# Designed miniproteins, single chains: the designs that were tried, part 41

Each design is a single chain, and the fold is of that chain. pLDDT is the mean over its residues in the fold that is shown.

## One batch from the design tools (miniprotein)

Design m1416
Fold by ESMFold2-Fast:
Structure m1416 (fold): chain A 95 residues (1-95)
Amino acid sequence: DVEERIAEVEEEIARLEEILKNWEEYKAKRLKQATSEEEKEQLEKDLEFVKEHIQWALEMLRQILAALRAGDLARADALWAELEAWARKKEEELA
């Protein structure tokens, strides 16, 4: 169902955009928990890595949404499969 997929993608885009809008506040709160300069530097690197991944996922979701709205289901399916494969790889790396 294309309508359900569009609604789901729009909701996820809104969620990720809200995370990025509040990113500097979230980062500042996380950095306050660091007990040393070395821990703070490592946390800054880790947070930048996470931010880059959220930005990539957001761009992918925007492309999926555009494809769905254009009726290009083959492109939407290919992009969605790529996004899900990447998400699974990330989950495996964190486990």
Scores: mean pLDDT 82

Design m1417
Fold by ESMFold2-Fast:
Order: structure tokens, then C-alpha cells, then sequence
Structure m1417 (fold): chain A 85 residues (1-85)
């Protein structure tokens, strides 16, 4: 699946601790995208977060910066999922 390919990519690029957080983000992202109650605005917000995280990884941002971006992205996805519940 595309999610498993992204997880493999992340594991190859990031330290173990940060990779685990990024995988948690991807799992929440997929849950949100597969939720039939998700609105277009919520999907666009989730896609923007995914793009931001992936760009930081591709640009080889410091691990601390990637960790903070992922933590913020997880928190935002959790807020969106709570709204959908």
C-alpha cells in the first residue's frame, strides 16, 4: 500500500524515535482520510500537514525540527478526528 511505502521511506530517512512518531502521524492521517464523516476542509488540512512533514524530511531538516513538526501535525489530526467523532 502507499502508506506502507511511506512508512518504509520514513524509516530509511529518520532516527528510530522520530520515525515512530512520523508513522503514528501517517496512521492517523490514513484514519482521517478513510473516515466517511471527514469534510473537504478537514481533508485539505490533513493533506497540507502531510505535505509539510514530507517536505521537511526531503529537505533534510534537523531531527528536532522534524520531531516538532510531526508532534504538531499529530495534535492537529487528533483535533480534526475529535471534530468528526
Amino acid sequence: SELEKLKEYIRSKLDEEVAKLAEEFLELFEKLMNDPNTTDEQRQRALALLNKVMQAIENKAPSEEIKKLVEEAIAELERILAEAA
Scores: mean pLDDT 84

Design m1418
Fold by ESMFold2-Fast:
Structure m1418 (fold): chain A 96 residues (1-96)
Amino acid sequence: SMLERLEELVRETERAVKAGDFKRALELAREAIRLLEEALKQELSREELERLFELAVRLSNLLAEIEAKHPKDKEALEALSAATLLLMKASIKLRF
């Protein structure tokens, strides 16, 4: 499923950040952003939306850590901005 692939990408991004592999972490995070955006375009159950929200929170936190360590990297800032917008979209969809 898309959620399982997204969760694995977030876990791989976490491992890359811990390893100090900035380039791989950003590459994996950008792929996770694309999948998260695509998932949010679909009709989702509340449980799927809650899971996507949790993954968006984790991804945003990872990208904030990458950006803080590499503040001159515009790609890291752009990825953080994209993840934050997707987090907001997921939050709005959970609002009833």
Scores: mean pLDDT 86

Design m1419
Fold by ESMFold2-Fast:
Structure m1419 (fold): chain A 94 residues (1-94)
Amino acid sequence: SMEAEELSKEAKRLAEEARRYFEEKRQEADKASPEEGIRLLDEAARYLREVAGKLVDMAASSKDDEAATEAMRQAQEAVRLAREAEARKAELAA
């Protein structure tokens, strides 16, 4: 359906923006002091978890199995990036 196509397109757009945001914050954190890096990575992790939640909601609302599967894959990737940000934050805090 047109709604399923729009959902898939929005999920892809949101996931791509989230990946770019993570990469930008990661690069900023690498150049920053440990204290600033921790704040940047914390911000990135929160944003990525919020994006993952939106993608899960998109998948749950979709009646198209392929669109739902794609949104869930993007949600899992956003969670993985959030965990990477959290791990890097923990390393800086140690």
Scores: mean pLDDT 86

Design m1420
Fold by ESMFold2-Fast:
Structure m1420 (fold): chain A 96 residues (1-96)
Amino acid sequence: EALERFERLFAERMAAAPSDTPKREILRAMLEAAKETGSKLAALAVAGHAMLAGFSKEEIAEMLREVGMEEIAEYVLENSREEIEEELRKFAEELE
C-alpha cells in the first residue's frame, strides 16, 4: 500500500531530523513524502496531525498547494478541524 511507503519514509525522516528542526520544515517534508507515495489518505493524516500540533488551516493548505496537492488543500479548507481529526482517529483505529 502507498500508506506503508509513506510511513517508512516518515519514520526515516523523523529519525534523521535534528531535535531543533522547525515544525514547518517537518510538515513540508511529510507532505512531500505523502505526495511521492501518491496517497491522499497519508496527506490528509499529515494535515490532521498538523492541525493538532497548532498549524492553521491556511498554513496547511498553502503548503499542500506548494507540493501540488491542491485537492487536499481544498478539502482541508472546506472541512472543520474536528472532521479531519475524526478521520485521523478512524484511520488509527483500523490499524492494529
Scores: mean pLDDT 68

Design m1421
Fold by ESMFold2-Fast:
Structure m1421 (fold): chain A 94 residues (1-94)
Amino acid sequence: KEKQLELIEKKKKEIEKGLNEKIEKYKEINPEEAKKYEEEKKFVDIIFEILEDEIKGKKPEEKLIEELVEELAKESGELSPEVKDKMLEILLSL
């Protein structure tokens, strides 16, 4: 349980760093693309909050969490493949 929380926190920081770097890079060159990454970051933050809360309160159900990630990706537009892959890697490590 503690190792799972440490892994999630580590992956969250890694994904957030990558998204922040993309936002900063595109902010002046392509503001529309930067805004897209800002929206992806918000959804990533929400997903990680849910994952952390579930692990703290109960053992997460991988299938349910995976379905939630897919549903959020459909509503926000498609999450970048890199971000989606990192989220799935975290789920598989639980």
Scores: mean pLDDT 65

Design m1422
Fold by ESMFold2-Fast:
Structure m1422 (fold): chain A 110 residues (1-110)
Amino acid sequence: SMIEEASKLLVEAQELFNEAKPVISDETAEKIKNLLEKAGEALLKALRAEEEGDKEKALEHVREAAKYIKEAASLLLEALKANPEASKELIERAQKILEQAEKLLKEIEE
């Protein structure tokens, strides 16, 4: 399901963010943390809407989650690219999460 895809993507984004914390500014880390928390809240709302049989509302909340994950991944990618000490592996992982979030958003648009 799209909720499962978004949930997996959020976990991957959270794991990457935790690994990247030492090489990004506290200000950027707080912004990314807030975006990922909002994505998690949106997914909880999506699950609730699905349990209530509201498929359209569930998809709306998945779209919100995917947008927050995309914004978080974009900020993380920008911060990593700006730091010469950031590993290529972290940059590639951020890029992959960004691409997957964009793909998920397109899948929601029929």
Scores: mean pLDDT 88

Design m1423
Fold by ESMFold2-Fast:
Structure m1423 (fold): chain A 110 residues (1-110)
Amino acid sequence: MKKMEEEIEKLFEKVKKESSEEEIKIVEEIKEIVEKEIKKLEEEIEELEKKLPELDAEEQREAIARIVALELRKIGLKTELLLILRNVLEGKLSLEDLEKRKEQLIKTAE
C-alpha cells in the first residue's frame, strides 16, 4: 500500500505532462476529492481507536469491525485513483467518463 501512494504521484506527474488541459483539471479535482475522503476516514479511525480502551468486549468487536471497514474503504479509494490515472494516460477514459466518475465519488462521500 505504501508503494501505491508513490505510484499515484508518479502517474499524476505524467498526466500533468502528457494529458490535455481539460483532463488535467478534472483529474486534479478527482484527486482532491479522494484525498479529502481519505482524510475524513482517517479521522474516524483515530476517534474509534481513542475510544477502544473504554469499551466492553462486544463494543470493542463492533469498533474493530468498523475500523477494518474504514481501512478497506481507504484502500479502495487509492486503488480507484490509481486506475483512473492509468486509464487517462492510456486514453481509455473520455472527459465525459471522468466527469461521471467525479460525480460518483462525490455521491459516495455522502
Scores: mean pLDDT 84

Design m1424
Fold by ESMFold2-Fast:
Structure m1424 (fold): chain A 57 residues (1-57)
Amino acid sequence: MVTPEEFLQAVKEGASEEELEKMAYELYKSHSKEEVAEVAKKDIKAGEYYMAGLNNS
């Protein structure tokens, strides 16, 4: 299971777009949208990948 903190770390480490989208979808399924949005708000790029994951899943 992916945590919001693991997602942010993956973004910082330059994980692939495909991997980040998969992680975003796992966050959507396992965590509330509000909590994931709060974490993504701290990093604009993480927020963009989160939204891309939802659209492509």
Scores: mean pLDDT 70

Design m1425
Fold by ESMFold2-Fast:
Structure m1425 (fold): chain A 87 residues (1-87)
Amino acid sequence: MEEKLEEALKRAEEAYQEMARLYREAVEAGNEEAIAIAERGMKEIAEKVKELEKLIEEGASLEELLKKVEEILELLERYNREMREAL
């Protein structure tokens, strides 16, 4: 389980870096649609990250932590796809 959590966290970090890159490209291009997608994604992801932080502080199980990280990764991948389509 811990190994799966580490892999999910690594994938989430990579997806977050991709999101930051796509957001920068959207801003440079003046692409209002892609910027709006990124802003919505960042807001939703921030709420899920707060939930993850709360679970960590409360000593949640590795299974619960993994599920939350997977939710964050799914959102990152979804918004990255939408931004790529808009760019």
Scores: mean pLDDT 84

Design m1426
Fold by ESMFold2-Fast:
Structure m1426 (fold): chain A 82 residues (1-82)
Amino acid sequence: DRVAALVAGLSPHVRENLRAAERALREYPAVLEEAKAADTPEAAARYTAAALMLEAVPAIVEMLLRREGLSEEEIELLRAAL
């Protein structure tokens, strides 16, 4: 399993960030939909925050993986696994 081998080769901090990213990508869509359904300024703020996190998390993960020395192919493979 190439994905498992790549993950095992990452630093502990980057592996923890991948797990945090997986949790965020799983949980934030529900937060986004709940905020979208509510028509209040507080809900609009939650929507914006969740949308920004969903966009930022993949970009931050890609940056961390590049710093670990992964190729673009390996980064895309791990990104697809998230």
Scores: mean pLDDT 79

Design m1427
Fold by ESMFold2-Fast:
Structure m1427 (fold): chain A 82 residues (1-82)
Amino acid sequence: MDPLIEEARKLLEEAKPYISEEAYKKAEELIRQAEEAHRQGDYATALRLLGEAFEALAKGSKDEELKKKLLQTSQGLYAWAE
């Protein structure tokens, strides 16, 4: 499994107590799509989907420090997809 997808799943689990169930489910779906894109060799799409997942988690979070961490991760993933 890609280290980025593993890190994404760990961050999703860490964020779970601080975000809505809806935001959690949306991010989980996006991470699954990213994993599938990675398996197909579409790494750029996988990185973009991971970025979208963390952006969704950040917007669903009420904790400012966690929101900042999630947004920084999302921005990094988008930059890496370029």
Scores: mean pLDDT 77

Design m1428
Fold by ESMFold2-Fast:
Structure m1428 (fold): chain A 109 residues (1-109)
Amino acid sequence: SAEEQEIKEEGLETLKKIDERLQKMIEENRDKLTPEQLAELKKIRDDSIKKAQEKLKEGDVIGALDTVLDGIQQMTDLTRDNIEINMQLGSMQVSIASTKVVTERKKKK
């Protein structure tokens, strides 16, 4: 349906924006991260975005958003000693959670 297509497109745009924000956050904070933290953040990002893209392809927009939220929570736990990084990750979590709420409401119409 047109509504299902809109929901999928909004999920894809949210995922794209979050991926770009994660890449920028990692690059801008490279000097504040240990080599081990940097490698693990890149791995969590790659794994979470890939899994979320697979869920979006299957039409599971909520599952895709939840996958990225789980990934960002792992990144937050890994970087808990870095307040600027945690604030940037928190802002991304709010953006994803907001998209999830809107998506759930549209599915109930």
Scores: mean pLDDT 84

Design m1429
Fold by ESMFold2-Fast:
Structure m1429 (fold): chain A 90 residues (1-90)
Amino acid sequence: MREELEEKAKRALELGEKMLEGMAEVYKKYGRVDESNASEETIEAAREAAELLLELEKAGGEGRELARKVEEELKKKAEELRKELEALRA
């Protein structure tokens, strides 16, 4: 059980990172990110990551803690990446 939850957490983090990288590429190309210029691959990665995080939360206890950690890591990654991209535009 624990190993399965850890695998789901790793997968969610990987997919979340792919989503963020996809959004960064869109930002580099268009100077902005919106739904119309996000790739289907980026949208699918976001959806799968969200589903995995929901499964972890439903598992309770350890799963919920893992989901929270993944969310925090992705939030930090997103903010860091956004600041880096803004600096490149300056």
Scores: mean pLDDT 75

Design m1430
Fold by ESMFold2-Fast:
Structure m1430 (fold): chain A 74 residues (1-74)
Amino acid sequence: GPAAEAARAGALAGIAAGLDGRGAAEVGTKSLKQSGATGMEANAGGRAALDTVLRETGAAPEVAQAGGVRGLAS
């Protein structure tokens, strides 16, 4: 859905900007937060951002998750 696309696009933009897995995940979930998604759509978007970071950067899941938490808190 639109929130998952925004989260994925944010993560990819972070990677393109040279950010590590943590930074890319932060940009991804920040984009998700800006989309206004809630409930299951927010959960799906968060998963999409983290999956994108894991696939594209090879970062450990814990690193991607820490970045995701920071993006949601911003």
Scores: mean pLDDT 83

Design m1431
Fold by ESMFold2-Fast:
Structure m1431 (fold): chain A 81 residues (1-81)
Amino acid sequence: TERVVVLLGGESVPLLGAVVDADPERVRRAILEGDLSALPPAVRALVEQVLASADVERFELVADERSNGTHFLAVRAVERP
């Protein structure tokens, strides 16, 4: 378990953020695969908010960095045309 900062944005949605203590690889895979059941509740709430606000085709990883014991995941919601 690491401190994970998730930043999630898209064309029609504002940048949203959550900070959780989780396995960063599990969080990363769950977001990219759309497996909401595998996400920590705070991150799941962000993804559900984005899905309710925009017609999302997929999630795309923009940045994946580790610094000072914190894992940063920046994710973009790719919207359907």
Scores: mean pLDDT 82

Design m1432
Fold by ESMFold2-Fast:
Structure m1432 (fold): chain A 94 residues (1-94)
Amino acid sequence: SREEAIEEIRRLAEEILELLREHNVSGLEEVERLFREMLEAAEAGDYGTALSLAVEVLGLLDQAIKEQNLPEEVRERLLRLYTEILELLEELRA
């Protein structure tokens, strides 16, 4: 359902944030804010805005991975979780 998909997106976003905290990534307040705005847009049915915000998150994740030399296994897990968020947003948009 729509509600279940949005709750799954929230759980995935929280898992990404937890993974970043475990690896002492700085600047998480910006990532947290973008995820919050993404979820608010999705709850409002504005999936175009939600997808745009998800792309902004990817930019920040890529920057953090490069600047803080995160292990490849952490990068792969972050991208897997992020891809699941995109898939759910695209399903909601359809």
Scores: mean pLDDT 86

Design m1433
Fold by ESMFold2-Fast:
Structure m1433 (fold): chain A 94 residues (1-94)
Amino acid sequence: MPVPDVSDLSKEEAVKVFEEAAKKLLELAEERPEEVIRELREVGLIPNSVSTVEQVREYLEEELKKLKEAPEELALALADIYLSKLAEVFEKLS
């Protein structure tokens, strides 16, 4: 699935885009758990200690909380990193 460029987004829009991307990723992980977890590890989005779909959900929820609590400039920088990695994962899983 295409992921928008964060350069044109507000913090609120970037958070929403991340929430939607995470939701789609978790839908794919329910269908293809081993492939999704492997690709997430390869792009460095999750640590090797994360081995289940529930742990992926928990990790993404913690990262989303960090985005919501961060100052706008830091939140946009973090969102750019996460969305770039998610875009690579979606491309490989397509």
Scores: mean pLDDT 78

Design m1434
Fold by ESMFold2-Fast:
Structure m1434 (fold): chain A 116 residues (1-116)
Amino acid sequence: AADELARQALEEAVKRLKERGYTLIDSAYAAVRDPATGLELALGVAVGSKDPNATAEVRVRASLDADGRPVLDVEVKITDPNKKVLVVMSVAWRDEAAGRPLRRATAERELTPEDS
């Protein structure tokens, strides 16, 4: 199920964050399935800091647009702009109708007060 893919993507994001020496402060996951094509798209986002007083919120949304195409929205808010946070995002997608294997991609970025 797409929801299971999202949980697995989040587990990968949390693993990467901890391997970088960061403490998890917030996380979210979302998934969507296109009923027309059977495409499943899943996203996990983990946010952490090396500062124990750092706080941030992550919000994730997976939806279908007016044409039935999957859209992923990610918002990360740093509540203390003087603190650095690391954001790790893992995406998984599966297209069983096309016979294509499960694919995954993971990206990471450190956010600072200068990031818009």
Scores: mean pLDDT 77

Design m1435
Fold by ESMFold2-Fast:
Structure m1435 (fold): chain A 59 residues (1-59)
Amino acid sequence: SSNLRSLRQRARDYRQLIDQYGNQARQALQQGNLQVYQQYLRLVRDYNRLLADNLRGMR
């Protein structure tokens, strides 16, 4: 269905953002920028939650 297709696309988008923000968090930590590190960790957590919700809609 078109709904399932849109859920799959959102899941892919969320995975890409999680990977991107995770990499930026690691880079910030290596640079000693703890504030930026914490901001990206929060984004990773939030998008993981959105991904989990999205995946429940596909079950």
Scores: mean pLDDT 84

Design m1436
Fold by ESMFold2-Fast:
Structure m1436 (fold): chain A 60 residues (1-60)
Amino acid sequence: SSAELQHRIKLLEISIDNLKSQKAAAERTLPPEEAAKLKEVLDGYIALYEKQIEELKAKI
């Protein structure tokens, strides 16, 4: 259903916001090399979730 798809999109958006907060925290708290490595991993998850949101939106 469209309502179920919209709910899944909202959960992915919340997950992206949490990952962005983790990136900001890493920049403030970790040494530059460790922050860069963690940010690369987090950016990968953000891109994956953004792609999933686009795919779900296409089904509505």
Scores: mean pLDDT 88

Design m1437
Fold by ESMFold2-Fast:
Structure m1437 (fold): chain A 64 residues (1-64)
Amino acid sequence: GEKDIEGAKRAAELGDGTGAAVAAAEAAKNQDIESAKEGIRYAELGGASPSAIEAARKALEKYG
């Protein structure tokens, strides 16, 4: 949802890409595909580990 996108953006701004990846996975579980996609984008911008980004993408594939 909207809060997931805002959380992911804020985490990325603080250099916490892992927090953004977690927000993206949570959005995917709620079938909020647009928020999940934005969250993955912010995770990448925030410097999330490849494994955290992959976990978020797998959540999007599973629930999307």
Scores: mean pLDDT 74

Design m1438
Fold by ESMFold2-Fast:
Structure m1438 (fold): chain A 95 residues (1-95)
Amino acid sequence: SAALEQARRQAEESLRLAEESLRETKELLERLKRAEEEGAPKSEIQKLINELIGETLRAIGDALTARLYAEKAGDQALIDRAEEIEKEIQEVVKE
């Protein structure tokens, strides 16, 4: 149905955004670790922390949206992809 196709499209778009935000979160985490190791100014470290928090929250929101729409579409592959992204976000947050 058109409604199921729309839900699938929304899930796919949210998955794409979540994957992008997760990638940016991982990059920011590596930059933060490097800045701390190199003794960067506290202002630079704080800016990186704020950016990392923002991107992490964005990734969480997009992953949740993707899973909700994937479940509505009944698309198991999209549900599995959303759950995998959620697991990767949890792994990054542990750092």
Scores: mean pLDDT 85

Design m1439
Fold by ESMFold2-Fast:
Structure m1439 (fold): chain A 100 residues (1-100)
Amino acid sequence: SPSLIEKIQSTLEEIREMAERIEELSEEEKQQLMTLVLGTAFELSELARKVGDEESARRLSELAGTIVTAIRKGTLTKEEALRLVEELERVAREVLEKYE
């Protein structure tokens, strides 16, 4: 069975794939993307808190809110979506490096 970290990494890959198709996503797929972003940011924030990284936990919450708001507004280009996902991946990498 995959570890929590392997599950987070797999979900980040799914988020990136969906971001690449952001302009083509159905409303149902956009709802799935928002759910994945919020869930992944929550799990990463819990890992960040376990290693005393309150700043990364706060940044993950802010970034998830920014991504979800932008998806809801329907204003995201592929380039903008990928930039936001790259920021999420960067914070995720920093948290995962400190956790294990």
Scores: mean pLDDT 87

Design m1440
Fold by ESMFold2-Fast:
Structure m1440 (fold): chain A 90 residues (1-90)
Amino acid sequence: EKTPEEVLDEFTSKVKKIIEESDLDEETKKLLIENIDSLKDKVLTLIKNGELTLEEGIKYMTLLVVDALRKLGLDEAAEKVEKVAEEFLK
């Protein structure tokens, strides 16, 4: 049985890989990856405090990342992130 920390680590690792493989410039990739790592830490803290479920955390992170990618014109990368989230929310 996976812990919330292990699940979030696997989820964010897959999301960061999608960003690294995107057509974004290196500075934008670095900023997004740093923001994802910060968001993961915040979400994990909220889960540990009982303020958020694991499912709610994944949905929240997905919403923010997908919105950011779509605003950057990366609809294909955004769809890949949504598919990863669907796999974790089964």
Scores: mean pLDDT 85

Design m1441
Fold by ESMFold2-Fast:
Parts: sequence; C-alpha cells; structure tokens
Structure m1441 (fold): chain A 92 residues (1-92)
Amino acid sequence: MAIIAAMMVDGMGQEAMNVLKGSQSTKDTIRSLINQAVRYVMNGDFSGAINYLNQAIDYVRNSTDVPQDSKDRVIRILNDMIDYVEEARKIS
C-alpha cells in the first residue's frame, strides 16, 4: 500500500515540476520539499507529507521568479497531492 501511494504522489510531484517555471534554485528547493513528502508517504507518515507539501505551496507563493500562471498550476497540483494524501490517510 505505502509503495503505491508513494508512487502516485511522486508522479504528481513530477507533473508539478514539469509545469514549474523559475530559477534552478527555486526548482531545487521545491523538488526537495516534494521528495521529502514522497519519503514521508512511503513511511506512512501522512501528516509529515502534508506538512512538506504545504511548505512547497508557501515557497511557490513567495517565489518572485515564478510567473503567476506557473504558480497557479503548481499550487493546484500540490493541493491535489494534499487531497490524495488526506484521502489515503482516512482509508489507512
């Protein structure tokens, strides 16, 4: 179960990174936060995963180098990831 949930969150994270525009530093920070969320899902720590996804959303919102249309798309995917993790937590 944890492996499938982690694979889904990782796939969604890759989609978020594909639509993200900005500096390499911004992309590296967001990727790191998403990777931490995937790791926490794999370990069954859904609350920890949600915390890292919220940190990623805050970082995207505050990134001046990211265009607004890219922010909107990335934040939508990150919120979809949070919804998925919350749903997985309820059925676990």
Scores: mean pLDDT 86

Design m1442
Fold by ESMFold2-Fast:
Structure m1442 (fold): chain A 97 residues (1-97)
Amino acid sequence: ASQEEIDSGVLQIKVAVAVTLNDAVAAARYALELAERFPHLPQDIADAFNGAATAMEKAGVKEAAEYARKASQLARDGDFEGAIENLKKAVEAAEKA
């Protein structure tokens, strides 16, 4: 495995662990790092953003959940710039709550 495969794999594991622990902000931050460092992994980014959206929805902050779900939808559509912007807004909304 390349260093890139190792580093991206570690971030994907960090997202999954944060989702399992219901740490929505950590899940979103790791998903954002994955998208910014490894933009050529569209499916992995989409999966990570969906995980973060699920964690935000479970956290119960309505505004954060809405932004995170929009980010997940945009990532699935290949709009990674829009996905990153919306997930950053989800983190901001969650931290203000």
Scores: mean pLDDT 87

Design m1443
Fold by ESMFold2-Fast:
Structure m1443 (fold): chain A 65 residues (1-65)
Amino acid sequence: SIEAQAEATAAQLQALYGMSPEQVARVRELLIELLRNSRDGSHPLALLQELIRLVRPPLEATPLP
């Protein structure tokens, strides 16, 4: 199911990035939305960008001007 796939992916991301349980729950919800939107044909880019932002906190953010 979509929920099971999202939960498995969130668990892998938790293992890789050491996310808190609250972050894992949020990531799981975003993954469910992404998977549903993918099947519905809706544009998932905004949700993908939000997911990336949550999973990859800026450890060394040196923004160029």
Scores: mean pLDDT 68

Design m1444
Fold by ESMFold2-Fast:
Structure m1444 (fold): chain A 59 residues (1-59)
Amino acid sequence: MLSDYAKQSPEVAKLVSEGREHRALYEKAMNAGDTAQAWEHYDKYESARVEAVALADKL
């Protein structure tokens, strides 16, 4: 769903890209046991995802 909207909306594409980067960093930090880094990247991922979903849901 989001990836399909990313092809149609540059705003969604930018947010999905940013969220994907932070999600990958969050997963790496979580697997490494680095809780501080995991929380920081998760917050950024979640913010980007929420914004992307809100835009995609309305478009």
Scores: mean pLDDT 77

Design m1445
Fold by ESMFold2-Fast:
Structure m1445 (fold): chain A 88 residues (1-88)
Amino acid sequence: MKIREVAEKLKEAIENGDDERALQLADELGSLIYEAMQKNDIEALEEGLRLTRELLDLAEKYGASPEVINALRRVVGLAEAGLERLKA
């Protein structure tokens, strides 16, 4: 799944302190989660939420830039809102 591939690359960028690449990959992850929401793909949204929460925790541990942390928080919120809407 493309979500897993982007999440793996994002983890690498965070671990390497590459904030610019991490921000770009966080935006790509958000786009994939938005697409999953538009397709009513609950399984992809649940996987995306789990992976993004792990990445947010990792970014905070590694001291990633506020821009990266805020982008990941937005992606978590998007996935949570999408799941709430589809399960309601």
Scores: mean pLDDT 86

Design m1446
Fold by ESMFold2-Fast:
Structure m1446 (fold): chain A 80 residues (1-80)
Amino acid sequence: MREREEAVREAERAAREAFEVGKELLQKGDGLMANRAFTAAFRALGAAREALGSEDAQAGSEKVREATREAREVIDEAKA
């Protein structure tokens, strides 16, 4: 239970950060990177929702961690 809840919280944090980065990119006129950041944010939130409804808590946790990692990668790429 705790591990899944923590994974979901990390995904929500990554999604929020990706959303903020996406807004900044839009202000700078980088629509392509902004779209990637928003897409990563939505995927992380979707994975978190699926993990909460999953019968297999371990498989759900793995998927939400993967989506969180992808969101982190997009955030790092946007900051580079």
Scores: mean pLDDT 78

Design m1447
Fold by ESMFold2-Fast:
Structure m1447 (fold): chain A 91 residues (1-91)
Amino acid sequence: SADEKAVELVREFINMTEEQRRKLAIEAVKKAKELGYLSDEDAEFLIKMIENGDEKALDIAFQLALVLAHADSPGAKEEIERIKKAIENLK
């Protein structure tokens, strides 16, 4: 199920090295951009922040990865809007 995918993603993230977490975060941002959930500008901004070691950007990208794991569930769009607001607040 979508919830099982989200739980598995959290489990994987906890057991990752810092490098693996950064890679997952960047891939989640790229996927969100591909799916039209993030603008090119917001995606590029987040990737640069993650590459620079920004912990807030990494957390936002992790939240995005969780939403993408259950993107077809009710409430996913509301979570994406909250993520977009968090990105604007990071700028």
Scores: mean pLDDT 78

Design m1448
Fold by ESMFold2-Fast:
Structure m1448 (fold): chain A 75 residues (1-75)
Amino acid sequence: KEDELLNNAKAYMAAGENAYLMGDYVGAADYYYLAYKYLKEAGPKFSEQAEKARKNYEKYKELALKQKEEQLSLQ
């Protein structure tokens, strides 16, 4: 049901924000990716919300990758 998909997406977006506040960029990216997937499954009515979740996923994915690169450079 669209309602269940949207509720799951909202829950994952909230979890992603909490992960970001904790400095967990990997977790934040994963949660926003899940939100994006649920919004896409809900259909084209939610395309703007899906795009917002995708942009947050990409932003946090890049931050997580940079953190990993910095750790590897120090080893």
Scores: mean pLDDT 81

